# Designed miniproteins, single chains, continued (4), part 55

Each design is a single chain, and the fold is of that chain. pLDDT is the mean over its residues in the fold that is shown.

## One batch from the design tools (miniprotein)

Design m13886
Fold by ESMFold2-Fast:
Structure m13886 (fold): chain A 92 residues (1-92)
Amino acid sequence: MAEEVLKEVERLEPELVFVGLTANGIEVYATKPSVPLDQPLQVGDRSMTALITPDGTRTVYYEKVKEDGTVEGWVVRYDAEGNVVGVEPYKL
């Protein structure tokens, strides 16, 4: 499971677009939505959001819409050197 999530994150990483900075200096990057923002998410849609803190640590949120319409997500954490330090599933 973790290896498949890491491969998907790596595949989507080139699609990340800079969104902005938070008040705490965190850089926010996100993939473009697979559908227009005024349309509902469809089965098989995937998204990724990356947060980079000023110390260079990175947290990535990967999400996929399942066949039942629920969103399945994973948090991937990286140290400042780019090493994976955690992969955790979550439900929305």
Scores: mean pLDDT 73

Design m13887
Fold by ESMFold2-Fast:
Order: C-alpha cells, then structure tokens, then sequence
Structure m13887 (fold): chain A 106 residues (1-106)
C-alpha cells in the first residue's frame, strides 16, 4: 500500500507542475517525505512522530487550499486514523479535485 500512496503522490506532483502550481507540487513532495519518515520512525519516538504528523497535516492542508472549506472538511474529517489505506483513498480524492481545479483554470 505504501508504494501505491507514493505513486499517487507523484501523479499529484506531476499534475501540479504541469499546471504551474508550484505550491501544490511542493506540498505533494513534503507529504511524501513525511510519510516515508513516519514509516521509518519508531512509534516510541514521540517528538519525531509529532513533527512528522504536523508536516503531514500541513502538507495536506496546502494541497486542499484551492478548494472550498466543504471539500477540505470532507477529506480531513472522514477518518481519525491516517492508515495507508485511508491516506490512499484521501489522495485519490485530492487527485480528482486537483484535475477538476486545473481544468477550470484553463
């Protein structure tokens, strides 16, 4: 599942770069880095986990900035657990919304 999450993050990054949205491209890369950090960090290292979770949440929020508060609320409050499966489904929705947003900007 991690490989699928990383693949969709790369799709989001490439889509944002193609659209000239450097902020969303950077957010996708930071989200990828925070997820890799979380997978490589011991759960007992609470300070590092807290820092990585904060970066993760901020990166998702940046990816969702172009959308209305309704869309952000739908995605961020759908589940209290950020498992790889939940993250994958969330990122699929983000990719869909970004495709629609970038088509509207043309």
Amino acid sequence: MLEEVLEILEEIRELALKAGDLERAEAAERLKESLLGLHNTSPSDLDTVHELVTEFVESISTLLEPFGPEARREILTSDDKFTDEVILEMLKRVLELLKEEFEKRK
Scores: mean pLDDT 73

Design m13888
Fold by ESMFold2-Fast:
Structure m13888 (fold): chain A 74 residues (1-74)
Amino acid sequence: SLDELLAEAERQVEELERAVAERAPLEEIQKLLDRTAELLRQVAKASGDSNHPRLLALERRVLGAYTRAQERAA
């Protein structure tokens, strides 16, 4: 179901955010980003609505985590 996919995506985003906060190796963060991006694509396809509030919130959190990881590399 969409709710189950969203819950899984939320857990995956939490894992990504935790890895970034704990300064995990960039290779590990990249793998988590790739998995999270794929899961969000599945959510978008299943919802049929790219403006779903929970999806937009997750996309913003992923962007924030990605930005923090890139700032660390600079």
Scores: mean pLDDT 83

Design m13889
Fold by ESMFold2-Fast:
Structure m13889 (fold): chain A 70 residues (1-70)
Amino acid sequence: SLEDKLKELQEEYKKKLEELEEEMERIERELVSQGMPESEAHRAAVKIIEPKAEKLKEEYAKKVEELLAE
């Protein structure tokens, strides 16, 4: 059903967002361990993750739009 497909897309999107959050934390920890100040490490990690999050959001929006157009 449409509802089941939408739920599957939402669950997949949420899971991928959680993975990106974990990746951001990993990048921050690595940069701090290399001597980067915490605030700079956070900004650097955000800049790396932000394009990935935007792409994920765009892909999710397109899939929802395609599903609703059926």
Scores: mean pLDDT 86

Design m13890
Fold by ESMFold2-Fast:
Structure m13890 (fold): chain A 60 residues (1-60)
Amino acid sequence: MDYEVTDLDKKSVINLLKSLFGISDEEIERLKAAKTVSELLDIVDEIRENFAKRAKEKLK
């Protein structure tokens, strides 16, 4: 079962991810487009993976 996410929940998640990962405008728009908790979590996981990939590339 998926739960609908509120605009307030989206804003909280976006602000947290901005602080922790410095997310791009494209990533912010994807988060805003999420309609369910599952969609939001999938986007968060992608952002985390992209951050890890960028960090790993910078070490080379």
Scores: mean pLDDT 75

Design m13891
Fold by ESMFold2-Fast:
Structure m13891 (fold): chain A 98 residues (1-98)
Amino acid sequence: DVAKEYKEAAKKLGDQLVKLGLITEKEREEMAELAGKYAETGDKDALNKLVEIIAKAYAKLLEKLGFKEAAKALLEGVKNNKYEEGVEKAGEIIREKL
């Protein structure tokens, strides 16, 4: 059951993000619901909202770690519906600083 797997994965990720102070418990609940809706219906709006919550959480983590430019690249990717490109660019910036 793909929908159950997606919900469980989203809950596990959400729990980690809440523990790190990157999202609220409310956003964690929204992640699980959005993941389930996407898995059940293929709703691209649900997927986009889920990706936006996750990307904003990781951008906040990157800022806390001092990778401000990597955080900007990730958020720009989300804004332009090029989140894969944003993630790749953020990863390159991190590797160049390490």
Scores: mean pLDDT 77

Design m13892
Fold by ESMFold2-Fast:
Structure m13892 (fold): chain A 65 residues (1-65)
Amino acid sequence: AEEAIEKLAKALVEYVGMPEEVARAIAENIAEEATKESYENIKEGLSDVIPEEVAEEVAEAVVNS
């Protein structure tokens, strides 16, 4: 969902300080995977670019809209 991508991108910019272009690209990839994968897969992907605590909160927001 496009809304999930926007949530992820904004979270990455707000909490990590990522450039919005990079955050958007990562968010698109992770959000699409979220529809096919589990909550844990989203957290694993985010942990590479953001702290695990933030990754968990963002993943939860994406799954529970």
Scores: mean pLDDT 69

Design m13893
Fold by ESMFold2-Fast:
Structure m13893 (fold): chain A 71 residues (1-71)
Amino acid sequence: MTLKEGALAALDRLYKHYKATIKDPEFQKKIDELYEEGKKRIEAAKTREEVLNVAREMFKKLQDIYDEAKK
């Protein structure tokens, strides 16, 4: 498995977990938008550093939405 494949698999796993946990349509829309952006950006990344930086940013943004939805 490549680093890019691993990053996409991790993003998909987090996306499915948050979609299953968060029932609010507003937060679900934000999660859907971040997932699509994250896939596009990871697939467009040309270096290992770019893949890691994008994955880290997307994972943090998803976590921030999840934390807000739990309030």
Scores: mean pLDDT 82

Design m13894
Fold by ESMFold2-Fast:
Structure m13894 (fold): chain A 99 residues (1-99)
Amino acid sequence: SNEEILKLIEEKAKELTKEDLKKLIEKLIDDEKLKELALETLENSDEKELEELKKRVVLGELNSGEEGKKEGIIEWLAKRLHEKGDEEKVEYIEEYLKK
């Protein structure tokens, strides 16, 4: 079952476009500062970083529907900001997730 789930995630992730991801961020992220950070991070993302976001969104949807998609976006954003050394922005996301 685990291999079948991974294959399903990869196939569904390939169907998502950058525009679809932008629309999901605009729809699902209710905090204006996080929305801005997510959209800016999306625009500056390469193909590998976009593929990771697509997979996280699909996995999130399978686990928890719309809330899972939102969680996938926020986890991806936190990881990318951490990789850039934006510690203050990572702390902002961690505080948001505690609410």
Scores: mean pLDDT 84

Design m13895
Fold by ESMFold2-Fast:
Structure m13895 (fold): chain A 62 residues (1-62)
Amino acid sequence: SDTIIDKISSIILKNKPTLNATDGSACALSIIEFKEKKLNITDLISTASKLSSKCSKILSSV
């Protein structure tokens, strides 16, 4: 609904085919947490960083 949320979802979806199962799951879980808990972008990147550095780097491109 927010353009930032749409950009995040788009970037992750675009990169999903290039991610291994672990990194892909980390990105998916980070986005779910972001949406469910109404996190800000900094918290999203922090959460992703704990699960996958690759996912965190992708999300930092927003």
Scores: mean pLDDT 75

Design m13896
Fold by ESMFold2-Fast:
Structure m13896 (fold): chain A 75 residues (1-75)
Amino acid sequence: SKELEEILKGIKSKDPKVRYEALLKVLEILKKDPSKVLNNEELIKAIEEATKDEDEEVREVAEFVLIQIEKLKEL
């Protein structure tokens, strides 16, 4: 979807604030329709890479998103 494509671009942005906001949008999608995130391997890889981000707040939100994804996969 166009929304997921825009989120992927946001996570890869040079601006840490934009990366942070994109990861928050992933959390909103996980609450509404988790399958959209769980079935998008490119998005999951981008989130995994964001857990190693130079910005602490980006790392923290990415780690939280990844934990939510892993919990949903265990169900």
Scores: mean pLDDT 86

Design m13897
Fold by ESMFold2-Fast:
Structure m13897 (fold): chain A 79 residues (1-79)
Amino acid sequence: MRPKLLTDETIEELEKLAKDPSKWDEIIERLKLLLESDDPEIREYAREMAEFLIDVLRKIGTPEALEAAKELEKLLEES
């Protein structure tokens, strides 16, 4: 299931980043900034990116991936 606002290029990039645990903290921080944007369109796009990453991280299923997914879910709830 692909998010409606994400391009194929963005989805491929997000899948690559989700497979690299060293990038997860950077991705989470960047998404937090986008979710705090005053632009509703940017926030909606960031929400779709976060939801996609949560799904990918849950499919990876390592304890570290599940923890990163939970942090992203918390950001979505606080936004």
Scores: mean pLDDT 76

Design m13898
Fold by ESMFold2-Fast:
Structure m13898 (fold): chain A 90 residues (1-90)
Amino acid sequence: MREELLREAEKLAKQALEELEKQGVKLTPEEKESLYLLTIAMALGYQLTKDAPPEEVQKIADLVSPDLTAGATSWDPEAFRRALEKLLEF
């Protein structure tokens, strides 16, 4: 179920942020939200593509690539949120 995958991805994202904080890495609130959403989107993207044929992988990549690129270029959390929403509806 997508909600179970989302919960697992959210746990991984929280653990990653806590580890960075323990290491003394100081992130802005926007950078923290962007990394959180990116981690969730990457985890969901992997789960959707791990057993998919190449043509389906390409469809998913085409669906989210513009939003992931925009997010990565400017650390825009709303771009990563759009990618995540598209993955949840796929």
Scores: mean pLDDT 77

Design m13899
Fold by ESMFold2-Fast:
Parts: structure tokens; sequence; C-alpha cells
Structure m13899 (fold): chain A 95 residues (1-95)
């Protein structure tokens, strides 16, 4: 069951990181946002490797997106970030 939990958490992190990778491409001209997205991606991968729970992955996502939103001053770009946050959390909830 420990191995099953680790594999499930890895799948959750992989799905979240697919969305984050798309955001990195979208925001390529915003270096501070890209840095925060890369830090979030790395934190999710580390949490999955350590076998953290889905609730801990959710917390990492929420804290990471809060930071990214704070770095994003343009209202339309903030809407994109908020939509991506919603989409990732919805995908995780439907696994």
Amino acid sequence: SEEVRKRFTQKVADIANQVIDLLIKEFKDDPEVVKALNELRDALQKAAEEGKSVDEIRKILEEGFDKIEALTTDPLKRKIIRQARRDVLTLIDNL
C-alpha cells in the first residue's frame, strides 16, 4: 500500500506539473513568474518522491499559486493563473 500511495502521489504531481509546464511556456517573458512556476514544479516533484499525501500536494499547489498570483500584476494574466489553479485542483479531485 505504501508503493501504491507513492505511485498515486507521483501521478497527481505529474498531472499538476503538465499544467505548470504549459504556464511556463505561456509566461516565458515574465522571468519572476517563470521562476516561481519552476520552484512550484520542483516542490511538487520532491513531495511525490518523498511519498507525501494528496492533501500535502494540494497545500503546495495552493501556496505556490498564491505566490504566482502575487507576482502577476496584469489582471488578464492573473485570470489565466487563477483558471489554471482551478483546473489543476479539479483534475486532482477527479482522479
Scores: mean pLDDT 85

Design m13900
Fold by ESMFold2-Fast:
Structure m13900 (fold): chain A 74 residues (1-74)
Amino acid sequence: SLRDELEALLEEYRRLMEELGSQFGEEAKKKAREVAEKAAETLLAMVDAGLLSLEQAIALVRREIAELREELAK
């Protein structure tokens, strides 16, 4: 389902954020984890409230993942 796709993408987003943060030390890794978790919670809450469609949320997360992957490839 689109919901399962969104949840899988948010797991990948959290993983990539923590990985990027880890390049800048333990405090940056912790901060990146906190930011990513809060962002994922907020996005899911917006979808559940009907403020954002599943398709819109998936598109937003895919864009963020692409940018994070590009940064990590450097």
Scores: mean pLDDT 88

Design m13901
Fold by ESMFold2-Fast:
Structure m13901 (fold): chain A 94 residues (1-94)
Amino acid sequence: SQELLKAFKAEQLISIAKRILAEKKLSEEEKKRLKELIEQVEKDPLNEEKINALRDAIREVARKRNDQQTLEEIDLLEKSKSPLEAAQALNKLV
């Protein structure tokens, strides 16, 4: 289901963004942007535009820090065709 895949990607991106907020040293602008996008996706987890905006914000933060693990997690989510495929791919990164 495309809706199940969107919901799974939304949940995983929210999880990644919350991890980044907890563990990485971010600017106040980066913190505000990620928090706003997390809230938007949590309110509408099937909104592809908001999911993509959160993905792009995480990618930008990760690129600035050479955070290869986060970039690989996002790449695997983008390439995955099902929630099961995405979950299996993410588990291999640990």
Scores: mean pLDDT 84

Design m13902
Fold by ESMFold2-Fast:
Structure m13902 (fold): chain A 88 residues (1-88)
Amino acid sequence: MNVSPHIVAAILFARSGQLDIAEAALKKAKKEDPNSAWVYLAEGEIYLAQKKYDEAIAAFKKAKELGDSNIADTADFYIKLANQRKSK
């Protein structure tokens, strides 16, 4: 599996609300592979946790452009979720 442990950490800490740790992990992942679809997916999940829905949607769209169909499906799920949360 070709996912950086820093990307995994960024996603898990974003989901637990530990945003400072998530952002630090994302910064390390971006230095290792700035063009990874997984970097943009993790960035989107951090923005989603911060309730920055427009920024989250933009990051997830970038993940779709760079990723395979599995990443695209995951990103589409989170884009729908962000749009639903934005309307509340």
Scores: mean pLDDT 82

Design m13903
Fold by ESMFold2-Fast:
Structure m13903 (fold): chain A 97 residues (1-97)
Amino acid sequence: MLLVDMAVAAAKKGVENAKAGKLEKAYKSLENATNLIRGAASVARDEEALKLADQVKKLTDEFKKAIDAGDHDKAVQLAEQAQKLVEEAAELIRKKL
């Protein structure tokens, strides 16, 4: 599913931007990844992928709080965790297609 590949790419870009200190761009990329993976999980009707998408949303919200607090190291860790969950959800969705 095209949305799955776009979600994985957006999450990867989010991590790359976070590591590069481009925190606003990283946040936008993680928001995009969150929306795309939730959409893909919903279309696939995969309940486990939807639960992972909800966890990605929580990590993205925590990422925003970390950048607002100036905690760059925590922001990078949260972005990497979000990427891992997007990849896990993507794998579940691909198995149903």
Scores: mean pLDDT 87

Design m13904
Fold by ESMFold2-Fast:
Structure m13904 (fold): chain A 94 residues (1-94)
Amino acid sequence: MEEVLEREIELVKEGLENNDFAGAMLKLSPLSAAIAKKVIDLYNEGKSREEIRAEVDRLIDEYAEFFGLSPEEVAYLRRLADRIIELVEEYKKK
């Protein structure tokens, strides 16, 4: 699980560094790509970290209900979202 998370984070990082978000999103799992897009869209709209977190958590809960995700899968998506928020804040400002 940790190895999968770090791989997806490296893909998002490469997308940010190369300004190729579309290419990065095509290499992520569909739900991971949707979460990455939501974080970036909200950040570009000027939302605070707390607002981004709340909206992404709501999206994850909606996906959990719609797709019947396990608690482990929900926990993974929440960890992924946290790491992407930190990464976007780091790279978009520097």
Scores: mean pLDDT 78

Design m13905
Fold by ESMFold2-Fast:
Structure m13905 (fold): chain A 93 residues (1-93)
Amino acid sequence: DELRRLVEELLAELEPEAERLAATMEPREGAIRLAERLLERLRRLVDLGEADLPEAVALAERLRDTPEEELELREAVLALIGALELELRKLAA
């Protein structure tokens, strides 16, 4: 299943980054860059007929369009990473 393979690859990349960013207040730019990097793959997941992650995609898009001075949105990116990890586990398992 192409979707399952894509999810497993995303999970392998996401887990170490999510743990590192969740444990560190900085660099916040790393969290933003990770969300932006994952946005393309999230769109591909949705395009495969799986609309299970529309909220995660919407959160990543909002962050991209929001000024850096909004600190709570960077915290939302860390929450997004955690939510993605959880959803990817459900899909991969």
Scores: mean pLDDT 58

Design m13906
Fold by ESMFold2-Fast:
Structure m13906 (fold): chain A 79 residues (1-79)
Amino acid sequence: HMTPEEARQAGIDFARKVLEELPDEEALRAILQHLVETDDPAFRSGILEAVIEHGTPEMREAVLPLAGKTREEIAAALA
């Protein structure tokens, strides 16, 4: 069991690692997949925070409209 703070930090750490290790297109794909698949809103918030802070302008454009959306709304937006 993770606290919301631990889940948010895990999301930040995940997104930062993905941004560091993968090419931009592959990193964005992995990030969007995890935003759709995660049931934890704190983990999702952490991913969004890290992408806004450390991602490319293209990544930020892709994820900013997803801020504050539910998993179902994100899945619908990406369909």
Scores: mean pLDDT 79

Design m13907
Fold by ESMFold2-Fast:
Structure m13907 (fold): chain A 72 residues (1-72)
Amino acid sequence: ADLEAAIKALENVKLATEGESPEVRKEMAISAIRALVAAGKISPETGQLAIDAVEEAGGDVDEAIKRLREKA
């Protein structure tokens, strides 16, 4: 459930940041994940895992989503 919520947030960021630079996409993705943690919708551990996936993907939200799905 937690990991799926993080993946859904990244899917929403992908749609909202279509055509944006990798830097903007990375910033928006990390902000969305942090907002979910702050709202108590995902654990801090799941949030960190999602942030790490975004950082490792260099702002490629599709790659970050793929990495998280493979860990689920």
Scores: mean pLDDT 82

Design m13908
Fold by ESMFold2-Fast:
Structure m13908 (fold): chain A 93 residues (1-93)
Amino acid sequence: MKSKNFVAGEGVTAVVDEYFDRKKQKKVVVITLGGIDAPEEVLREVIREALRIAFEKYGPETEIKVDILGKASKETIERVNRLLAEERAELAA
């Protein structure tokens, strides 16, 4: 079976990808999010599934960055980062 790198729900999308940071000498995972104007519970579910894919493929200690498609308010970006931190802590426990 091939691993899925794409998550979608209620118009929210997430793509999980990777790059190697030569300055840090480590692999970094990027989660690219679209449709982030969705309700918080929908965003939380999509972020949770994207983190599960990232942890399964790359491991729980992997550095994760979030890229947001389109324009987002500072408040929306902070909400996404909060949800990412909360769901990451849940999966690492």
Scores: mean pLDDT 73

Design m13909
Fold by ESMFold2-Fast:
Structure m13909 (fold): chain A 79 residues (1-79)
Amino acid sequence: SKSSIETLEIILPHLPEEVREEVEKRFKEAKSDNELILVTKEVMKELASYVSSDELAAAPSAEEALILQAKAYAEAVKA
């Protein structure tokens, strides 16, 4: 769906190269809108595990909240 594509476009530039390549591959291999939605949900569920509710509440916008989640994940996996 458009929402799933927009979410992935926002987060992809902030993910580590290896993770970005894996997500891009899953996105490219998705054969339906339902598969795109599932890929987006799976990715966001993983990213969300690295950010506190307080940090998400402090984000100035929904787009910044998505960027924050991607960056927090990138920091956690690089350490």
Scores: mean pLDDT 79

Design m13910
Fold by ESMFold2-Fast:
Structure m13910 (fold): chain A 73 residues (1-73)
Amino acid sequence: KVLTPLTPELQEEIEQLIQEILQEYPEAEQFKGKPLTTLLLYIQKNQLQGAAVERLLEISDLLSADDLNKIIV
């Protein structure tokens, strides 16, 4: 599995996707200030859907667990 390094541009895209997901699922605002991995776990357990969710999961699959844990919701 080829991992992509977390660039500033990619981090900004992730932050925008997080904002879109929080707009679609306001209950996920409880995860603000938590690592992205917490939001990803919530998405997986609740089977959340949407273009922003699909894109975030795609990008997350390209990043290392360490990089995902550095991103805060």
Scores: mean pLDDT 81

Design m13911
Fold by ESMFold2-Fast:
Structure m13911 (fold): chain A 93 residues (1-93)
Amino acid sequence: MEEEKIKEQVKKALEYMKSLNPNTTDEEVEENFEKAVKEYKEQIEELKKYGEKEYEASAAPTQAEVEIGQKMADLTEEPKLKEIVEKMKEELK
C-alpha cells in the first residue's frame, strides 16, 4: 500500500509539472517515473533536513519551485513539508 501511495503521489506531481511545461511528453514522464520515485523519497528526506537546519546560503526559490513544493506537501500530507514550503514563500516575498 505505501509503495503504491508513493507511486501515485509521484505520478500526480509529474502530471502537475507537465501542466507547467506542456512540451513534456508522456514517454518522458513514464521513462523518468522510476527515477522520480527514488528521487522523490530522497527529496522528502532533504526537505525535512532543510526545515531542521533552516535555509542558509542557497539561492531564493523560484515561484514555480514553491508551487511544486506546495503541491507535494499537500499530496504527502506531511506537516514538516508544509512548514518548509511556508518558509520558501516567506523568502520569496
Scores: mean pLDDT 60

Design m13912
Fold by ESMFold2-Fast:
Structure m13912 (fold): chain A 104 residues (1-104)
Amino acid sequence: MKGAQKLIDRAIARFKAFVDQLKAALDAGEITREQAVSKALDFAAMLAYELAYILSDVYSKEEVLKAVKEFLEAMKAILLEYGVPQEAVDKMAELALAAVEHAL
């Protein structure tokens, strides 16, 4: 799990950096709040899939799903802190996890 944790932490850092860029664009009037929310949800799902793809070379399906769940819980916490609705965050996490499970 040490290698998996480093990849999870890196994916979380990439997501935080992206959300900060979206917030800057929103504050500058370059995008709408709806566009920012949509882009953040899409990027979280993309990172979950990328993480699963990378981990699947070394770890079992069960270990990959565990790592993806931990990553998605971190993404949910960040999105909720930025005021994204609970329902949208939960739906994204459920769909992303289902897509990863189907691809493995």
Scores: mean pLDDT 85

Design m13913
Fold by ESMFold2-Fast:
Structure m13913 (fold): chain A 73 residues (1-73)
Amino acid sequence: MLTEVRAPAAVAPEMVRALLEAGQRIGRVVVEAAAPDRATALRQAEEAAAEVRALLAEAGVEAEVETRLLPAP
């Protein structure tokens, strides 16, 4: 079955790598970021998403990768 991954930007690349190493079939990755500074949150989410895309491409996996900004706590 295809797995949907939702993870904070700080851990998203590590989580995707672990799931790929475990043989999981990833269909979608949502990289989430929350910060008072929206520009900083967006940059961090985009950096993590780029690393996730590189990992998926390296593994030959076709998956949707998106960034999502969460409300600050």
Scores: mean pLDDT 80

Design m13914
Fold by ESMFold2-Fast:
Structure m13914 (fold): chain A 80 residues (1-80)
Amino acid sequence: SIKDQFIKAVQDVFKDLPKDTQEKIIKIVEEEMNSDKPIKDKLRSIAKKSREVLLEGGVPEDEADELVSRLVSELGNILS
C-alpha cells in the first residue's frame, strides 16, 4: 500500500535516528497525507514539521535540512 511505502521511506531516511523520532515523523506524514491540501502543500508541511522534530531532538541544522530534503524527494517519488 502507499501507506507502507511512506512508512518505509521515513524508516530508511531516518534509520540512524531513535525509533521515537521516526514514529513522530511517520505521524506527521500520515496526518498530512490524509489532509485535503494540494500535494505540494502537504510536502511543504511535512518538511517544516519534520525539521522541527529533528531540531528538537538535537539534530544539527545542516543534517536536519539534508534529511528533510531526502524525505521530501522520496515521498515525491512515491506520489509520481
Scores: mean pLDDT 88

Design m13915
Fold by ESMFold2-Fast:
Structure m13915 (fold): chain A 87 residues (1-87)
Amino acid sequence: MQAKIQEAIAEAQKRFEEFLKKNPNASEEELLELGKELMLRFIRETEAAITDPVQKEVARLMREVAEGKITEEEAIERAREIYEERL
């Protein structure tokens, strides 16, 4: 699991750096869109590597935020409920 997560992080960093080198004057909107794409890829990779059901559900919420299906506020509230239920 750890090695797979490390690879996902390294790949995301590499893609972000390549984009910045190609587009040094990239707009905030372009940077946000790239960040969203990299975050979605990272979430998919980490979600697949997670075996803990609580962490997997939280990862799913993060993916739904990145996809625009739910708001960040809704995801935070649902994650809080999941952790409270676990405890």
Scores: mean pLDDT 69

Design m13916
Fold by ESMFold2-Fast:
Structure m13916 (fold): chain A 63 residues (1-63)
Amino acid sequence: MEADEEAKKAGDEAYEKTRKKGKELGLPEKEIERLGTISYTAAALRQIGDIIDEELRKEKAER
């Protein structure tokens, strides 16, 4: 539940930053959308990975 919200937030932020940068560079809308989608997916997956690593670290601290 919390992991999904954090992943979505990270993805949305990366998507918006990529859209803004692409627009500043004068890229076509189609290209901006593709890059934005890639950035969203990469950021969301990274956030999920960070959450898994945090959970594993907590388990090691309990031992």
Scores: mean pLDDT 77

Design m13917
Fold by ESMFold2-Fast:
Structure m13917 (fold): chain A 120 residues (1-120)
Amino acid sequence: GVVVTESGGGTVPEGGSLTLTGKVSGDVEGILAAGWDQQRPGEPRRGVSVGGESGVTSKRVAGRFTLTTDSKKKTATLNMSNLQKEDTATYFHSVVAKTSKDGGGVLVGGTGEGTPVTVE
């Protein structure tokens, strides 16, 4: 199976910065897509950034959030700057990966448990 872990969440003052790190492990041959989703209290989960610095970033956070991917380390970092109270949410790292099990070539989705970010 694919295991996704997240780190770097916490409480930060308005105008502050945080870096979230997502890591992928388990039966993974390669990562085809990686991104971050945001879930604000009482709202559905929605995409924030996908496919690295040249990928799709939500216009709501464009210029403040930057996604960097490292395919060899199977990591993706979300750099968040000039945080606003509206950025208070749980952030989830999501991937589409190619499995290394049973002859390879099967695509599997994985999502972490979420890391909370509070802007005060």
Scores: mean pLDDT 77

Design m13918
Fold by ESMFold2-Fast:
Structure m13918 (fold): chain A 70 residues (1-70)
Amino acid sequence: MKEVEEILKKGEEIKEELEKKAEEARREGLASEDPETRRLYLAEADGSLKAGKDALEEYTTKAKELLEES
């Protein structure tokens, strides 16, 4: 079922984009000399990682529902 593969691929792509965004925020935080700025960037990195995981789970659930309906 090609639609299932396309949905899973889309979820993976979104996860990768958010992981890259998290990595950039983490690097900015670690490079920051200001403790508050560092903390904010690290929190942003954690938030982006969570959003990526949530997106992957959402698309995986959609793929499972399509398999169950077929």
Scores: mean pLDDT 81

Design m13919
Fold by ESMFold2-Fast:
Structure m13919 (fold): chain A 108 residues (1-108)
Amino acid sequence: MKPIKVSVVFGSMPDDASVEDKQRLRALGEEAAKESEVALVVTVSSDEEGIPLVKGSGKAAIAMAKSPLHEIVKVRVLTVPSPTAGQQKTNETVREEAKKVEEEAKKL
């Protein structure tokens, strides 16, 4: 049985992110879709106190990485640079979630 090729794009985007940042995340998702049968986009944002929250298909990405029916072929990360501690923590959370997907994909 041929596994379904999956690409995952993680984005660190506040709800007030610029149109340009949102278009860039969309463009990365479209590029990922060209190399895979399924592209998942996961957005991570901070709450009002700067605590990072994971939105979207993060759990689905981990489940697919663990599934013998799916093959994670690409993980991409887009972070918005910021001097604020809250956005830096959000950027770190995005990198940690992407690493979890990559680590699960490498397990036999």
Scores: mean pLDDT 69

